# Designs tried in a protein design run: designed miniproteins, single chains, continued (4). Part 71

Each design is a single chain, and the fold is of that chain. pLDDT is the mean over its residues in the fold that is shown.

## One batch from the design tools (miniprotein)

Design m14449
Fold by ESMFold2-Fast:
Structure m14449 (fold): chain A 94 residues (1-94)
Amino acid sequence: MPSEEEKKRAVKIVSEVLKALYNGLDLSSLTPEQRSAVAGLEVTALTVDPDFSKEASDEEIEKISEKSVEYLFEVNPEAAKEMIKVLEEMLKSL
């Protein structure tokens, strides 16, 4: 299990990526690795909330982000850490 601090950081990164995606992030500007990470995150968000709407409030996106992080770390902690790193590096380049 990641630490409480690592979870909070991951949730913040995931929520910012989902907000950017639903505010018109240009996927063609991303590397193939970044695009794959974003696609994996969107699939995860839909898995934890099948009714996920792109019109969701910031609070709703935060809740979905928390569930998505929990799901990713339960399925594969190492892959989750790698995905979060790629997403964080992507956010720094936007």
Scores: mean pLDDT 78

Design m14450
Fold by ESMFold2-Fast:
Structure m14450 (fold): chain A 71 residues (1-71)
Amino acid sequence: KKEEIEKLKKEADREFLRGLVYRNLADYYASLPTEENKKLAEEYRKLADQEFERGIELYNKAISLEKELEK
């Protein structure tokens, strides 16, 4: 269980880092003047949201397992 919790936290961290990368790409493309770049910004924003949701899910699973160990 302790190793499983650690792995889940590492996976969550990795997803959060991917989300940050996509958010930065979204901000970059949003700063550019063309409609094509605005569409790319929106796509990367959605990708960032998906990675953050996945990270939260993994982190919450790790926290629930930690609470079980306190029992």
Scores: mean pLDDT 83

Design m14451
Fold by ESMFold2-Fast:
Structure m14451 (fold): chain A 89 residues (1-89)
Amino acid sequence: AEAAVQALREYAARLREASGLSAEEALARHAALQAEIAADPALVEQLEALYELAQADPDSPEARAFRAAAAEAEAALRELREAVAAQRA
């Protein structure tokens, strides 16, 4: 569970790094990161379990940690998409 939360935080950090790159490089980095996650079935299973826990027991420490890490990843992805859009405008 902790490993999956850390993976989300690492994903967010790597997305923020990509937001400083060219649009082509940012999109390539994002695609590579998605492929890395998809290639790890154990990580996907742990993330799904944490998502279910967040629905069933939102006040658990694990659910709170997951929601915080997921929010950071969503914010980082939004920032990357906005940076790409700005370069394409």
Scores: mean pLDDT 81

Design m14452
Fold by ESMFold2-Fast:
Structure m14452 (fold): chain A 70 residues (1-70)
Amino acid sequence: MLTEEEIREIVEKNLPDLSDEQKDMVVEILKEASKVIEKANTLPEEERKKMLDEFSKKVDEKLKEIDAQA
């Protein structure tokens, strides 16, 4: 299981050009993704797909916001 520290290290290594605030936003997205995936694995297929689709849209919105700040 990835810890918050491990997630932050991955972000810093792969996205070094981002500001600290942008890196923090990506870390929060990845933490939320981990929670959503864990919860989705306990749900029926239809509910799992809906949860993943909703989260995917939320991630896309946040990534566009990060890109707009660059």
Scores: mean pLDDT 75

Design m14453
Fold by ESMFold2-Fast:
Structure m14453 (fold): chain A 64 residues (1-64)
Amino acid sequence: SMEELEKEREQRQKALAEEYRSNPDRLERVKAEMDKQVAEYRGSFTPEQKQQLEDMRRIIEMAG
């Protein structure tokens, strides 16, 4: 079901967030890369790129 797929996706995102939480240097690099991509695209994101950006933002927020 779509609910099962979404739960699996959430679990994978939580696992990645825990990796970032355990490695602050990596988290800082991920944040910097995200900021760089936002600056480079200057709001010209495709729907796919916007989704990837939102997913990454969520992971960073969960990492804390």
Scores: mean pLDDT 78

Design m14454
Fold by ESMFold2-Fast:
Structure m14454 (fold): chain A 88 residues (1-88)
Amino acid sequence: MLLEAAYLHTLAVVSALVNEVGAEEARRLFEEMLARMREENPDLPEELVEAARRAAEEALAAPLSREEAEALYAEAKALGEALQAELE
């Protein structure tokens, strides 16, 4: 579930970025976000990083439409919230 949430969230976010700023700028922004995440979470699992990178490459190659990205972002957010609730 956590790897799936990271994949879906990244796919939605990077697709939205491609639609707003183009593929080159979206890749740069993704790399900056990933670097910041690693800096803030030095013990971040490699599997999560790989899931995010895979999703980003898929979004850069074949970005979702704005509507598809918004729908997927909502799904990823709901999945993340469900995971947080389970940890309570």
Scores: mean pLDDT 77

Design m14455
Fold by ESMFold2-Fast:
Structure m14455 (fold): chain A 78 residues (1-78)
Amino acid sequence: MAQEVADGMGLSPEQAEQLVEAYRNGDRHTMAALQLQRAEENMRHAGLLTPETVEKMVTLLGRHYGVSPEQIREARRR
């Protein structure tokens, strides 16, 4: 919940560059998993969290970051 405010701000230029650097270090799995977690929380607050919307988001993130839905699910595994 506290992180929701920071996410809504869209980050500073320096923070955005730090994320790009982490992505270049091969942290794509972690980036995709964190993005999914934030998307799920945003959907939950909007009342749109359903299996269908989660599945579409996993597909979109997998395509964008170049990782499989299975890898995202495993990285998010508790």
Scores: mean pLDDT 64

Design m14456
Fold by ESMFold2-Fast:
Structure m14456 (fold): chain A 65 residues (1-65)
Amino acid sequence: MEKRKETLKKELPSIKEAFLNIADAIYKLAVERSPPEKLPEIEAEYQRIVETINRDYEKAKKELE
């Protein structure tokens, strides 16, 4: 049981980075495929997603203490 918890704790930063990379890729794709008028909305959504990933990472990190 403890070994799985230690593995998850060690892998959490990589999982967070993977989600952030996916969010960045989606953001870049949305910017390329959307008209300029939608850029503020796309940017706001990207920022919200990044904040959610960071919040969920901190919560998971605390739960794996």
Scores: mean pLDDT 79

Design m14457
Fold by ESMFold2-Fast:
Structure m14457 (fold): chain A 80 residues (1-80)
Amino acid sequence: SPLDQIMAQIDALFAQLAAETDPERRLALVEEIRRLHQQMFDLAIAQARAAGDDDRVAQLERDRDNTLEALDRLEEEIRR
């Protein structure tokens, strides 16, 4: 599925991030991970809305906000 493909790309980027020691390249990887998460959530929320699953939409919006905040914290850690 398109969601599975995006998730596989996110996993690959996290593996690259774990091996990367240069802060500038680590920040670039976090930015790419952020973009893919946004695409993933947009697709998942659109699918939930099409299904009329309001509870799932609300959960995905909370998960999106929490994920983006976690990435903001990770980015700040790298910049220290």
Scores: mean pLDDT 91

Design m14458
Fold by ESMFold2-Fast:
Structure m14458 (fold): chain A 67 residues (1-67)
Amino acid sequence: MEDEKLLKEARELVETDPRRAIQLAGRIVAKANDPKLQAEFGRAVEAGDPRRAVEIAEKAVELLKSK
């Protein structure tokens, strides 16, 4: 599945299914394999902030495009 499609789906689910939004965001963050983004994602999950988790996944998508 394309990372941009996962990001779009996660954004749409932030308010209706925050748990699934976080799960999809986590797949993108894991694929980017960046320790700073992984740490920020972990903090967003602990805070119960699906919007922040998706923002971190958006940064991960941009990182994947730049490589």
Scores: mean pLDDT 81

Design m14459
Fold by ESMFold2-Fast:
Structure m14459 (fold): chain A 77 residues (1-77)
Amino acid sequence: MEPVKLGPGYELVAKLDPETLERNIEATRRAMRELGLSPREAALRMTQAVLLAMAREIAGDDTPLSPEMARLVEIWR
């Protein structure tokens, strides 16, 4: 399924780092294909998984991510 519109948020990402926008689009497409998520769900869950993984690394929390969240982080990286 193709995401038709990115909305205003894409402009903020593009202003900071154009490569991040392209990576976000491709990562969202991968998550949609592998996990059967909608574009919105793929973007949200991927963002949540990446932020959680980063927070764990910063805080020194070794609690493992769920398999789905771990896969989303891998797709993003």
Scores: mean pLDDT 66

Design m14460
Fold by ESMFold2-Fast:
Structure m14460 (fold): chain A 84 residues (1-84)
Amino acid sequence: MAAERALEEARAAVKELLELLKKAETREVVLKGTGGVLRGMGLIFHAELLLRQGDEEGAERAAREGAEAAREGKEEVEKLMKES
């Protein structure tokens, strides 16, 4: 279902950001990337809560927002690493 797919995409996006952070060599990259991880994870937990409450539409939205937060964090980290 759509909410489950969105959650899988959000979890994958957070995992990609976490793997990128293992290559971090500066405090700025670590702090920026960690912010993206925390935002993405918070939205994933919110989506999981909404699914437990039967709100599939809300869960899909929260999961999509979580995936976007993780992707934005990854893009910011990649830009910082390129400009180093």
Scores: mean pLDDT 84

Design m14461
Fold by ESMFold2-Fast:
Structure m14461 (fold): chain A 57 residues (1-57)
Amino acid sequence: SEALRRQAHAALEAARGAEAGAEIAKKNPETGDELVAQYDKRAAEARARAAAARAAL
């Protein structure tokens, strides 16, 4: 369905954004280790959601 395709696309974009955010956080020396871990966790969760949405197609 178009709704599932839109959901999968949105989830993929969110995952890419979260991964880019994590990379930027790691390159910034002012970003503490705990905050870097939070970005990595968020990116992993976004990737899992994108995979689940794709599997539902």
Scores: mean pLDDT 83

Design m14462
Fold by ESMFold2-Fast:
Structure m14462 (fold): chain A 90 residues (1-90)
Amino acid sequence: LKEEDIKKLKELGFTEEQIKKLEELFKKLGIPREYIVPLAEFLIKGLELTPEEVIEALERTLEKYGEEKDINIIIGNLIKEALKIKEEKE
């Protein structure tokens, strides 16, 4: 990740350990690095998830759909898992 991306993720509430985990999970999912900040921002600000919930959504997506290669389907699955986490908390 670029220094600017790390700074933006910290502004969204991610710790340094969470940023490392975030980069690892996005890499394992096959999502390009340039999507990390926009997707994290959408999940935190748009869906009102916490950093812990964003990481949980990525881990669930990798566990359930880790073999998927279509980036649009991967992102769709990530949003579905994020919405499930949001519903479970409420």
Scores: mean pLDDT 82

Design m14463
Fold by ESMFold2-Fast:
Parts: structure tokens; C-alpha cells; sequence
Structure m14463 (fold): chain A 59 residues (1-59)
């Protein structure tokens, strides 16, 4: 399973150094607070967390 950092690197075809700020922006857009360790978590785990946050905020 791809980590968030690996997912961003493959999707945007960028090296790790450029993927970090993109991954941070993606986390913030998903309503998740940025933490460096989240870059190494599986993308699916972060998608599940973002989905739960969005569901909790939905009217």
C-alpha cells in the first residue's frame, strides 16, 4: 500500500522534496492537521480518517 508521500510522488511525478508540501496541502484540504509522520502513513488510512472527519462535519 502506498504511503501519502509515495502516492503524491507517483501521482504528480515529483521527487520526495517537492511531494512533501503537496502532501501537506492535501492533508489540510482533507481537514487533517499536518504532522510529519502522516507522510509515511498509508494513503488508505489517511483517506479513511479524512472521510470520517468529513462525515462528522456534514449536516
Amino acid sequence: MLTLLEFVMETFDVPEERAEPLARQLLELSGLEYRPELLKESFQTLQDRGREVARASAP
Scores: mean pLDDT 72

Design m14464
Fold by ESMFold2-Fast:
Structure m14464 (fold): chain A 81 residues (1-81)
Amino acid sequence: MKLSPEEVAEKLKEALATSDDADELIAFAEELLKQTYGLSEKERAGLQNGLETARAETDPRRKRLLLEIMLHELELSLQER
């Protein structure tokens, strides 16, 4: 299934609101990225780097914060279109 960047942002926002497991959220976001079309190179690189940084973080609170920052940066990029 192919997802728009706006659908990815919405699904990530819902997942962050409903799940407290940051590792599950990272795995979910990685699967969404594989199914996504229409992302700019900047947006795709930002999401990939955000997920890699979140995976490397050991503090669950910081891991979640990094995912929230990644989502906000994607939402801002989409608003600038």
Scores: mean pLDDT 81

Design m14465
Fold by ESMFold2-Fast:
Structure m14465 (fold): chain A 62 residues (1-62)
Amino acid sequence: MRTLEVLATAWELILEKGVVSLRELAERLNLSQPTVSRLMGKAIEMTGGVLRRIPGRGYTIS
């Protein structure tokens, strides 16, 4: 499922850098920013809020 691939990539980058932007995820996955945003919304729900969006910065883990 595409959502799991996006989640795994985001998690790896967050562990490396502390935060990952929509642009960086879109570049890594070769997807558009709107597509990544939708898939990350699903990933946030799947993680029960452990994966979070920070407005203007991107995504992190709490």
Scores: mean pLDDT 81

Design m14466
Fold by ESMFold2-Fast:
Structure m14466 (fold): chain A 66 residues (1-66)
Amino acid sequence: SLADQAAQAVDEAVEAAKTDPEKMASLVRRAGELMARYTTPEAAERAEKALQQSMDAIAAAVEAAK
């Protein structure tokens, strides 16, 4: 599923955030582009907001592992 591919990119970003924040941002961006390519403009904007919220969750998870 297309959503599964985006979810996998986010999962990779969680691990990358530990070492390379820039790589995390790149993976999140890739997931956003993947969603936007096959969805309506409305869904694309919603996906961007959701990705920003996911980045906060990733940061919290990384801090918990400190």
Scores: mean pLDDT 66

Design m14467
Fold by ESMFold2-Fast:
Structure m14467 (fold): chain A 72 residues (1-72)
Amino acid sequence: MEEARETLRRAIRALRAARGDDEARLPAQQELNRAANRIIDELEAKYAGEKSAMEVNEEVSRLLAELAAEVA
């Protein structure tokens, strides 16, 4: 989880650094999407079906908001 969180922080920083640079924006957005999907997969594996997809998505959304604030 910590490794996945750090990957998300890096992806968020990359997307913010690409602000105003259209050439960098698309690959940075794709990297953020890949990092978020990895966390979804890890949480689904961790809960082993004990949580619904909606609950997992809510946890990911909360984590993204928290990490975005940390990277501000």
Scores: mean pLDDT 74

Design m14468
Fold by ESMFold2-Fast:
Structure m14468 (fold): chain A 82 residues (1-82)
Amino acid sequence: SKEEALAEAERAAAEAARAAEEVKKYKKEEGKEGVLKFIGATLAAIGAALAAYLYGKKAGDLSPGEAAEAALKEAGLNATFT
């Protein structure tokens, strides 16, 4: 259903925002472990943003995907799916 797809999109957008905050945190950390955490958070943020876009598109509402992309951009990641 559209409502179910929208709920998944909003959930994915929230996950992307959390991962984007981790990107900001680990971007400033030094050492190999900090770099690995930065990469992991970056992949999580991109994956969640893509999920928000795809579910939002299915629901006919791109707002969650746009919010996820905005969160990524605020963290210094330039990824667009919309």
Scores: mean pLDDT 81

Design m14469
Fold by ESMFold2-Fast:
Formats: structure tokens, C-alpha cells, sequence
Structure m14469 (fold): chain A 97 residues (1-97)
């Protein structure tokens, strides 16, 4: 139903944010996305840290998308803009720093 679709779109937005951070950090965006799908934000951060691949940019992106406060923002933009919301959310994230 609509709830399942909303969650899938929100997940797509989170993946877009993470893939953008991974690409900028010189990591494989597809590998980082798969880790996020399997382990979540916290699990992905721990795995990358253990493997010596965790960069500050990727750590920040994982903390951002895993933060309880960002879930309502991701949900809102996912309902309005699907995957296109990823760059907008990233822009707002960088404005906060």
C-alpha cells in the first residue's frame, strides 16, 4: 500500500545521499549502498571503520541519514520529490554546517 511505497521512496532518497557522499570521497557508491541496505546507517559506519574506508564525509552522511531528526525530513521530501529530493536534502545538510 501507500505506506510501503513511502518507505521505499524514503530509502531511495537515503541511498542517493549516501551514494553522493561515497562518490565525492572516492569510494564505490554501489558498494556503500549495498552495505547500507544490509546493515543500516550504524552498521555501515562500523563496517567501513573496521576496513579503514570510513571518510569524514561518508561518516557525516551516515550520521545525517541515521539521525532520528532527519527521518521526518526524508519522509516529507520522499512524498513530494522521490529520488530528486536527495540533492536538495544534501544541500540543506551542508547549510547546517
Amino acid sequence: GAMARSREIARGVQRTILESAARQAGLDPEEVRRLFDELGADGTARWLEKEGKLTPLVADALAFIGAPVVDPLVEKYAREGKEDAGPVIMGKYWELK
Scores: mean pLDDT 67

Design m14470
Fold by ESMFold2-Fast:
Structure m14470 (fold): chain A 87 residues (1-87)
Amino acid sequence: SDIDVLKEAAERIKELIEKGELDTKKLAEAVKEVLDEHNVTNPEIIDMLLSLVLRVADAISAGKSKEEIIELLEEETRRLIEKLKQK
């Protein structure tokens, strides 16, 4: 499901952040891998995941702690899931 794709992408970003990865290109590559694995072509889901990566990238650039970045990721992921449930 679209929700499962979003959760999987968020989990991969979280694992990378927990390992100390701050290269936003590698975060974007992980998201692209999830999209490819699930054959996602839905522009809405692609846009949601791009927005998630950009939000995390912004937090990294702002010098947020690892814990703050993970909390932001989890909060944003929950908001996107809620948006998907409302349709």
Scores: mean pLDDT 83

Design m14471
Fold by ESMFold2-Fast:
Structure m14471 (fold): chain A 110 residues (1-110)
Amino acid sequence: MGVLAVGMEEDAPKGGTARGKGGVVMDDGSGSSGDAIITAEAEAKKGDLVKGKATSLTSGKGTIVNALNGEELGKAEVKLTNAVLGDAAVGIGGVLRGIGTAFHGALERE
């Protein structure tokens, strides 16, 4: 399974808080695809280096961290609604990293 696209809805940062939710389309390369719903919320300040970190790839859980100091800023969850789990661990990890990057970008646009 691979990640083909990530869609994300972000709230504009207000007081240094960023929130995101999005959908992912996954393709296992066999002509099957699956959907995932991603929810993440983090409280971060402008200047933080926000990254997603997977804590459980099989249950789709992760954290949003400040990579400069390792502080946990929030949590992320990925729900697979219709997916084949071949290489799912790699796909979920990639999605969680993408979420961290999106939160960082949002904070820089204050």
Scores: mean pLDDT 47

Design m14472
Fold by ESMFold2-Fast:
Structure m14472 (fold): chain A 93 residues (1-93)
Amino acid sequence: MTIFDVLSKYSKDVEKAREEFKDLKPESQSDPNVDGVLDPVALYDLQVLSGAKVDGVGDIDTLIEIDENLSEEEIERIYGQLILPRGDAPVTK
């Protein structure tokens, strides 16, 4: 669940390919606001726990290894701190 959202957000190319392939029409449409919500600190912790390369970089390969080696509980435990509430900090000011 959470890992799919992160993978999708981090892998904009994958989402783009899926949309283009599904529609076969790369027309101008509203682009979903996809953020890289991955905090390097949390990513570092996930890399350590999953046994992936510890470099603080969230490549697709790294995210896949995290998904394969970590349980949903571990992922939510770490990612929950990042993906949790939005609108706590006013922005665009």
Scores: mean pLDDT 49

Design m14473
Fold by ESMFold2-Fast:
Structure m14473 (fold): chain A 80 residues (1-80)
Amino acid sequence: EEKEKIERIKEEALEALDAGDYTRVNRLENELVELYKKSKDPEVQKLLKEAIGELISAIVNRELPKAVDAAIERNKERVK
């Protein structure tokens, strides 16, 4: 049950990320983190840590190029 719930939240978060719905991604990430904080089962904690890690990796891979581009544009705007 808990494993299925974790997997579902992770899948929904990855789908939200693909759709560019960062509000939903943030909400689902928070759900995984809260489950991690409340869990006393090491196996469940490991599954949650893996799911959170996979989601963060996906976010970084998608957003890092965009963040770099935004930083370059901010630097150009400040040059006078």
Scores: mean pLDDT 77

Design m14474
Fold by ESMFold2-Fast:
Structure m14474 (fold): chain A 55 residues (1-55)
Amino acid sequence: IKIEIEVLDENTAKVKATEKITITLPDGSEVEVEGEKIIKGIETDLVGVKIELEV
């Protein structure tokens, strides 16, 4: 599967996935992503970083 992550701010990222994936957030909540979704509740200092993964 292909996953693209764009970090928008310290607590927000845009995630694109070609297949359904489940992301576990630092508070223990789970978010399902299929296609494009904005997720909130992350903790990161990588603001503005774009990551592409193929698994």
Scores: mean pLDDT 77

Design m14475
Fold by ESMFold2-Fast:
Structure m14475 (fold): chain A 100 residues (1-100)
Amino acid sequence: SRLERGLEQLRELLEEALAAGDARRVITLAQLASWDLSELLKTKKLSEENRQKLEEIREQVRAIADELAANPDLPREERRRLVEEILRLLEEAVKIVEEA
């Protein structure tokens, strides 16, 4: 779907923004990832178990996005660690949606 492709594209854009050291773009893309996960949760094709898993992933991505936004001057290594966790969570989200 367009949303599945959107999550994969967001992952690529997050990796590029992280490599460029663009903290503002990282924050914006992390927030967008949380919003796109919220849109996926509106689909009626997900089982209850998969919906709950995706809701947990969304909550974790939102928490990390909020931390990045609250701390725009984070050291590069801390920002990298938080972005890598978002990338892992987005990969899990894509797998859940592909199994739906």
Scores: mean pLDDT 81

Design m14476
Fold by ESMFold2-Fast:
Structure m14476 (fold): chain A 55 residues (1-55)
Amino acid sequence: SELQVSIDTVRDGIVTLQGEVDRLRDSDPERAAQLQGSIDQMQSLLRQLEDQLKS
């Protein structure tokens, strides 16, 4: 389903950004914190999409 594809895409994006946060944590902590904010927003979207899939 299109909803499942959206869920998979968001999950892949979170994994990619988490790797970038880990890379930047020591060298650029302010940028790492901004990316963590984006991850938090994507996690909220993921929860909404998963709730739609359960309905």
Scores: mean pLDDT 84

Design m14477
Fold by ESMFold2-Fast:
Structure m14477 (fold): chain A 99 residues (1-99)
Amino acid sequence: KELAEKLVDLAREIVETILNVFESEDAAAVRANLDASVERLLKQALAASEEEIEHMQKVSRELAKEAREEAERYKERGEEKMAEAFEKAAELLEKIAEL
């Protein structure tokens, strides 16, 4: 139960970190859709077995690697804010893997 709640909180923080790079009205619509998805994920996570939580931790480690690769690509493009957002997302995904 507590692990599932922490996992969903970290997932929300990852999404918020990425979206905070966007300063537009379109970001509000994306946030609303993500809020609904996070609520759905929380309900599913609360019913999840230990095996399902372990699977989510494994996927989080893989996503953390991808997020670090994206951060490097954004740095090469000179998009520093986006690069920092993906670096922070990778850190949060690593925390999910450590739960």
Scores: mean pLDDT 68

Design m14478
Fold by ESMFold2-Fast:
Structure m14478 (fold): chain A 58 residues (1-58)
Amino acid sequence: SKYPSTVQKLVDQMKKQTHLSDQQKKDFNDSIDLSSNSKNSSVYTGSVLRGIGILLNP
């Protein structure tokens, strides 16, 4: 994984949420995948925050 261990645990925990719609799951996965493909810290932070936002405010 390209994530720090704390971020990886958060991602794993959020992926266990089964109440999400297919679109919400896709948007979350797309935002996390974007962060893993970027070495730019701003893009990484923004993608992680976007992923968290989808799960907290669907």
Scores: mean pLDDT 61

Design m14479
Fold by ESMFold2-Fast:
Structure m14479 (fold): chain A 91 residues (1-91)
Amino acid sequence: SRIEELLERARRLLEEARASGFHPDIVMELIRVADELQQLAAEEGKTELERIAGRISDLAVRILQSTDPAEQRALFDEMERLLEEARELVK
């Protein structure tokens, strides 16, 4: 499904973000993917997935605004947990 494709893309973008030291272009792409996932979840009435996708988008924005590598890693870890939760909801 389109939702499953977006979740896989988000997972790959999280791996790329970690490897790149949270490069802004990669984090901005993750925000776009999370926003699209949130919109699709809303359209399908998947309230819990919509909530999780919105939270991932918010955390990615906070990573872009942060200049502290420790804060960026903590926000990233929370995003990884949320993405795993979202993947479980789809399966």
Scores: mean pLDDT 88

Design m14480
Fold by ESMFold2-Fast:
Structure m14480 (fold): chain A 65 residues (1-65)
Amino acid sequence: GERVLITATEDWEAVRPDELSLERGETLEAEVLARDANGWLTVRRLADGTEGRVPETAVRVTPAP
């Protein structure tokens, strides 16, 4: 998938086990696995391999170097 740098622009609390919780200002290197039509990203965190969904409105996605 696409390798990106994800920065949380707001807090997001996961409500399902397949979602990731984010704190505003959190930055993580990730692989984008899927984007849905409703503005959700499924990502894999590269540091630990954790997969989960986040709302794209809660994150800033930039290309990884």
Scores: mean pLDDT 80

Design m14481
Fold by ESMFold2-Fast:
Structure m14481 (fold): chain A 72 residues (1-72)
Amino acid sequence: SKKAEEAVNFLIELLEKGYSDEEIRKALYEKGYIDEVPENLGEAVLLMRKKYGLTDEQVRRIAEAAQARLAA
């Protein structure tokens, strides 16, 4: 659970700071939050769900941050 929250908070921080999908995917892989190179951010989130067992609330927080970035 603690590692799941660390991974989720890291992803949300990158989204809020306006990093690109490519930069976020690379950062997640380099930090070890995902174990394989995803094709897109959606796949990265699915890999994190598989690795950490993310809750629906955690996935919603990620989705909200990603949506806010698109609106900016």
Scores: mean pLDDT 82

Design m14482
Fold by ESMFold2-Fast:
Structure m14482 (fold): chain A 68 residues (1-68)
Amino acid sequence: SAEEKAKEVLEEVLELAKKNPEMTGLEAAVGLADLSKEKGVEEEMKPYILELLRHPDADGVELLESLL
């Protein structure tokens, strides 16, 4: 389902953020947008991307964990 794919996209970007501890909310939003386009879930991911963009300088791991 699109919801399952959206969760997989969130989890994949979270794992990337854990490996790159300086990743910001802005960088996490870009990663989420790119992967969501690849997986065909851009529309489902828009509200999550917008939430990350509200906190562009915040810690990417903490923000992504709050969305799961």
Scores: mean pLDDT 83

Design m14483
Fold by ESMFold2-Fast:
Structure m14483 (fold): chain A 94 residues (1-94)
Amino acid sequence: GTVAGLEVALEHAREALRAVEAGDLEAAKEHAEKAKELLKQAPDELKEEAEKAVEHLEEAIRAVEAGDLEAAKEHLRKAIEHVEKALRKAREAE
C-alpha cells in the first residue's frame, strides 16, 4: 500500500545519502532512482510532497554525476524531509 511504498522510498533515500557519505556514487544513484520510482506512484493527496522529493532526488543524481558531493548530500536531505512529510500524511489517512 501507499504507506509501505513510502517507507521503502524513505529507506532508499537514506541509503543514497549514506552511499554518498561513503563515496559509493553508483550505489547512491541506484538508491536515489529506486526512491524516485516509488514516489512517482504516490496518490494525488501526497503528490505535492512526492513531486518535491523527486525533484530533489533528480538534483542529487545530477550533483553525484558532476562530482559535487556536498550538493548531492543537501538535495538528499531535502528529499528525505519531503518523503517523511508524505509518509506522515499517508499514516494520518489510515
Scores: mean pLDDT 88

Design m14484
Fold by ESMFold2-Fast:
Structure m14484 (fold): chain A 95 residues (1-95)
Amino acid sequence: PLERLEEVRDRIIERIKNSGLDIGTQRRAIGLVDFWTTVAKTAIETGDLESLRDLVNYYAKVVGLEPAAEDASVDELIDRLGQALEAYVDRVKNN
């Protein structure tokens, strides 16, 4: 789970760095991704899957994605968080 979360974080950060956005916007977007993936990491490490699901569902709602299933695995929650964060970054890039 943690390695998968790190891979998701690194993929999104690389996408931001290659986005052509100004350096100030890149730093803010990277800071946001880093903050929320750190929150997710803490939830995984402490076994607080309810907080992880709440985080994932919050960002899914913000970007218009469906909530994660109640029986979603940690890996599925990590993938969904990645999808929601990528969609959020895309909205920032297009506005």
Scores: mean pLDDT 79

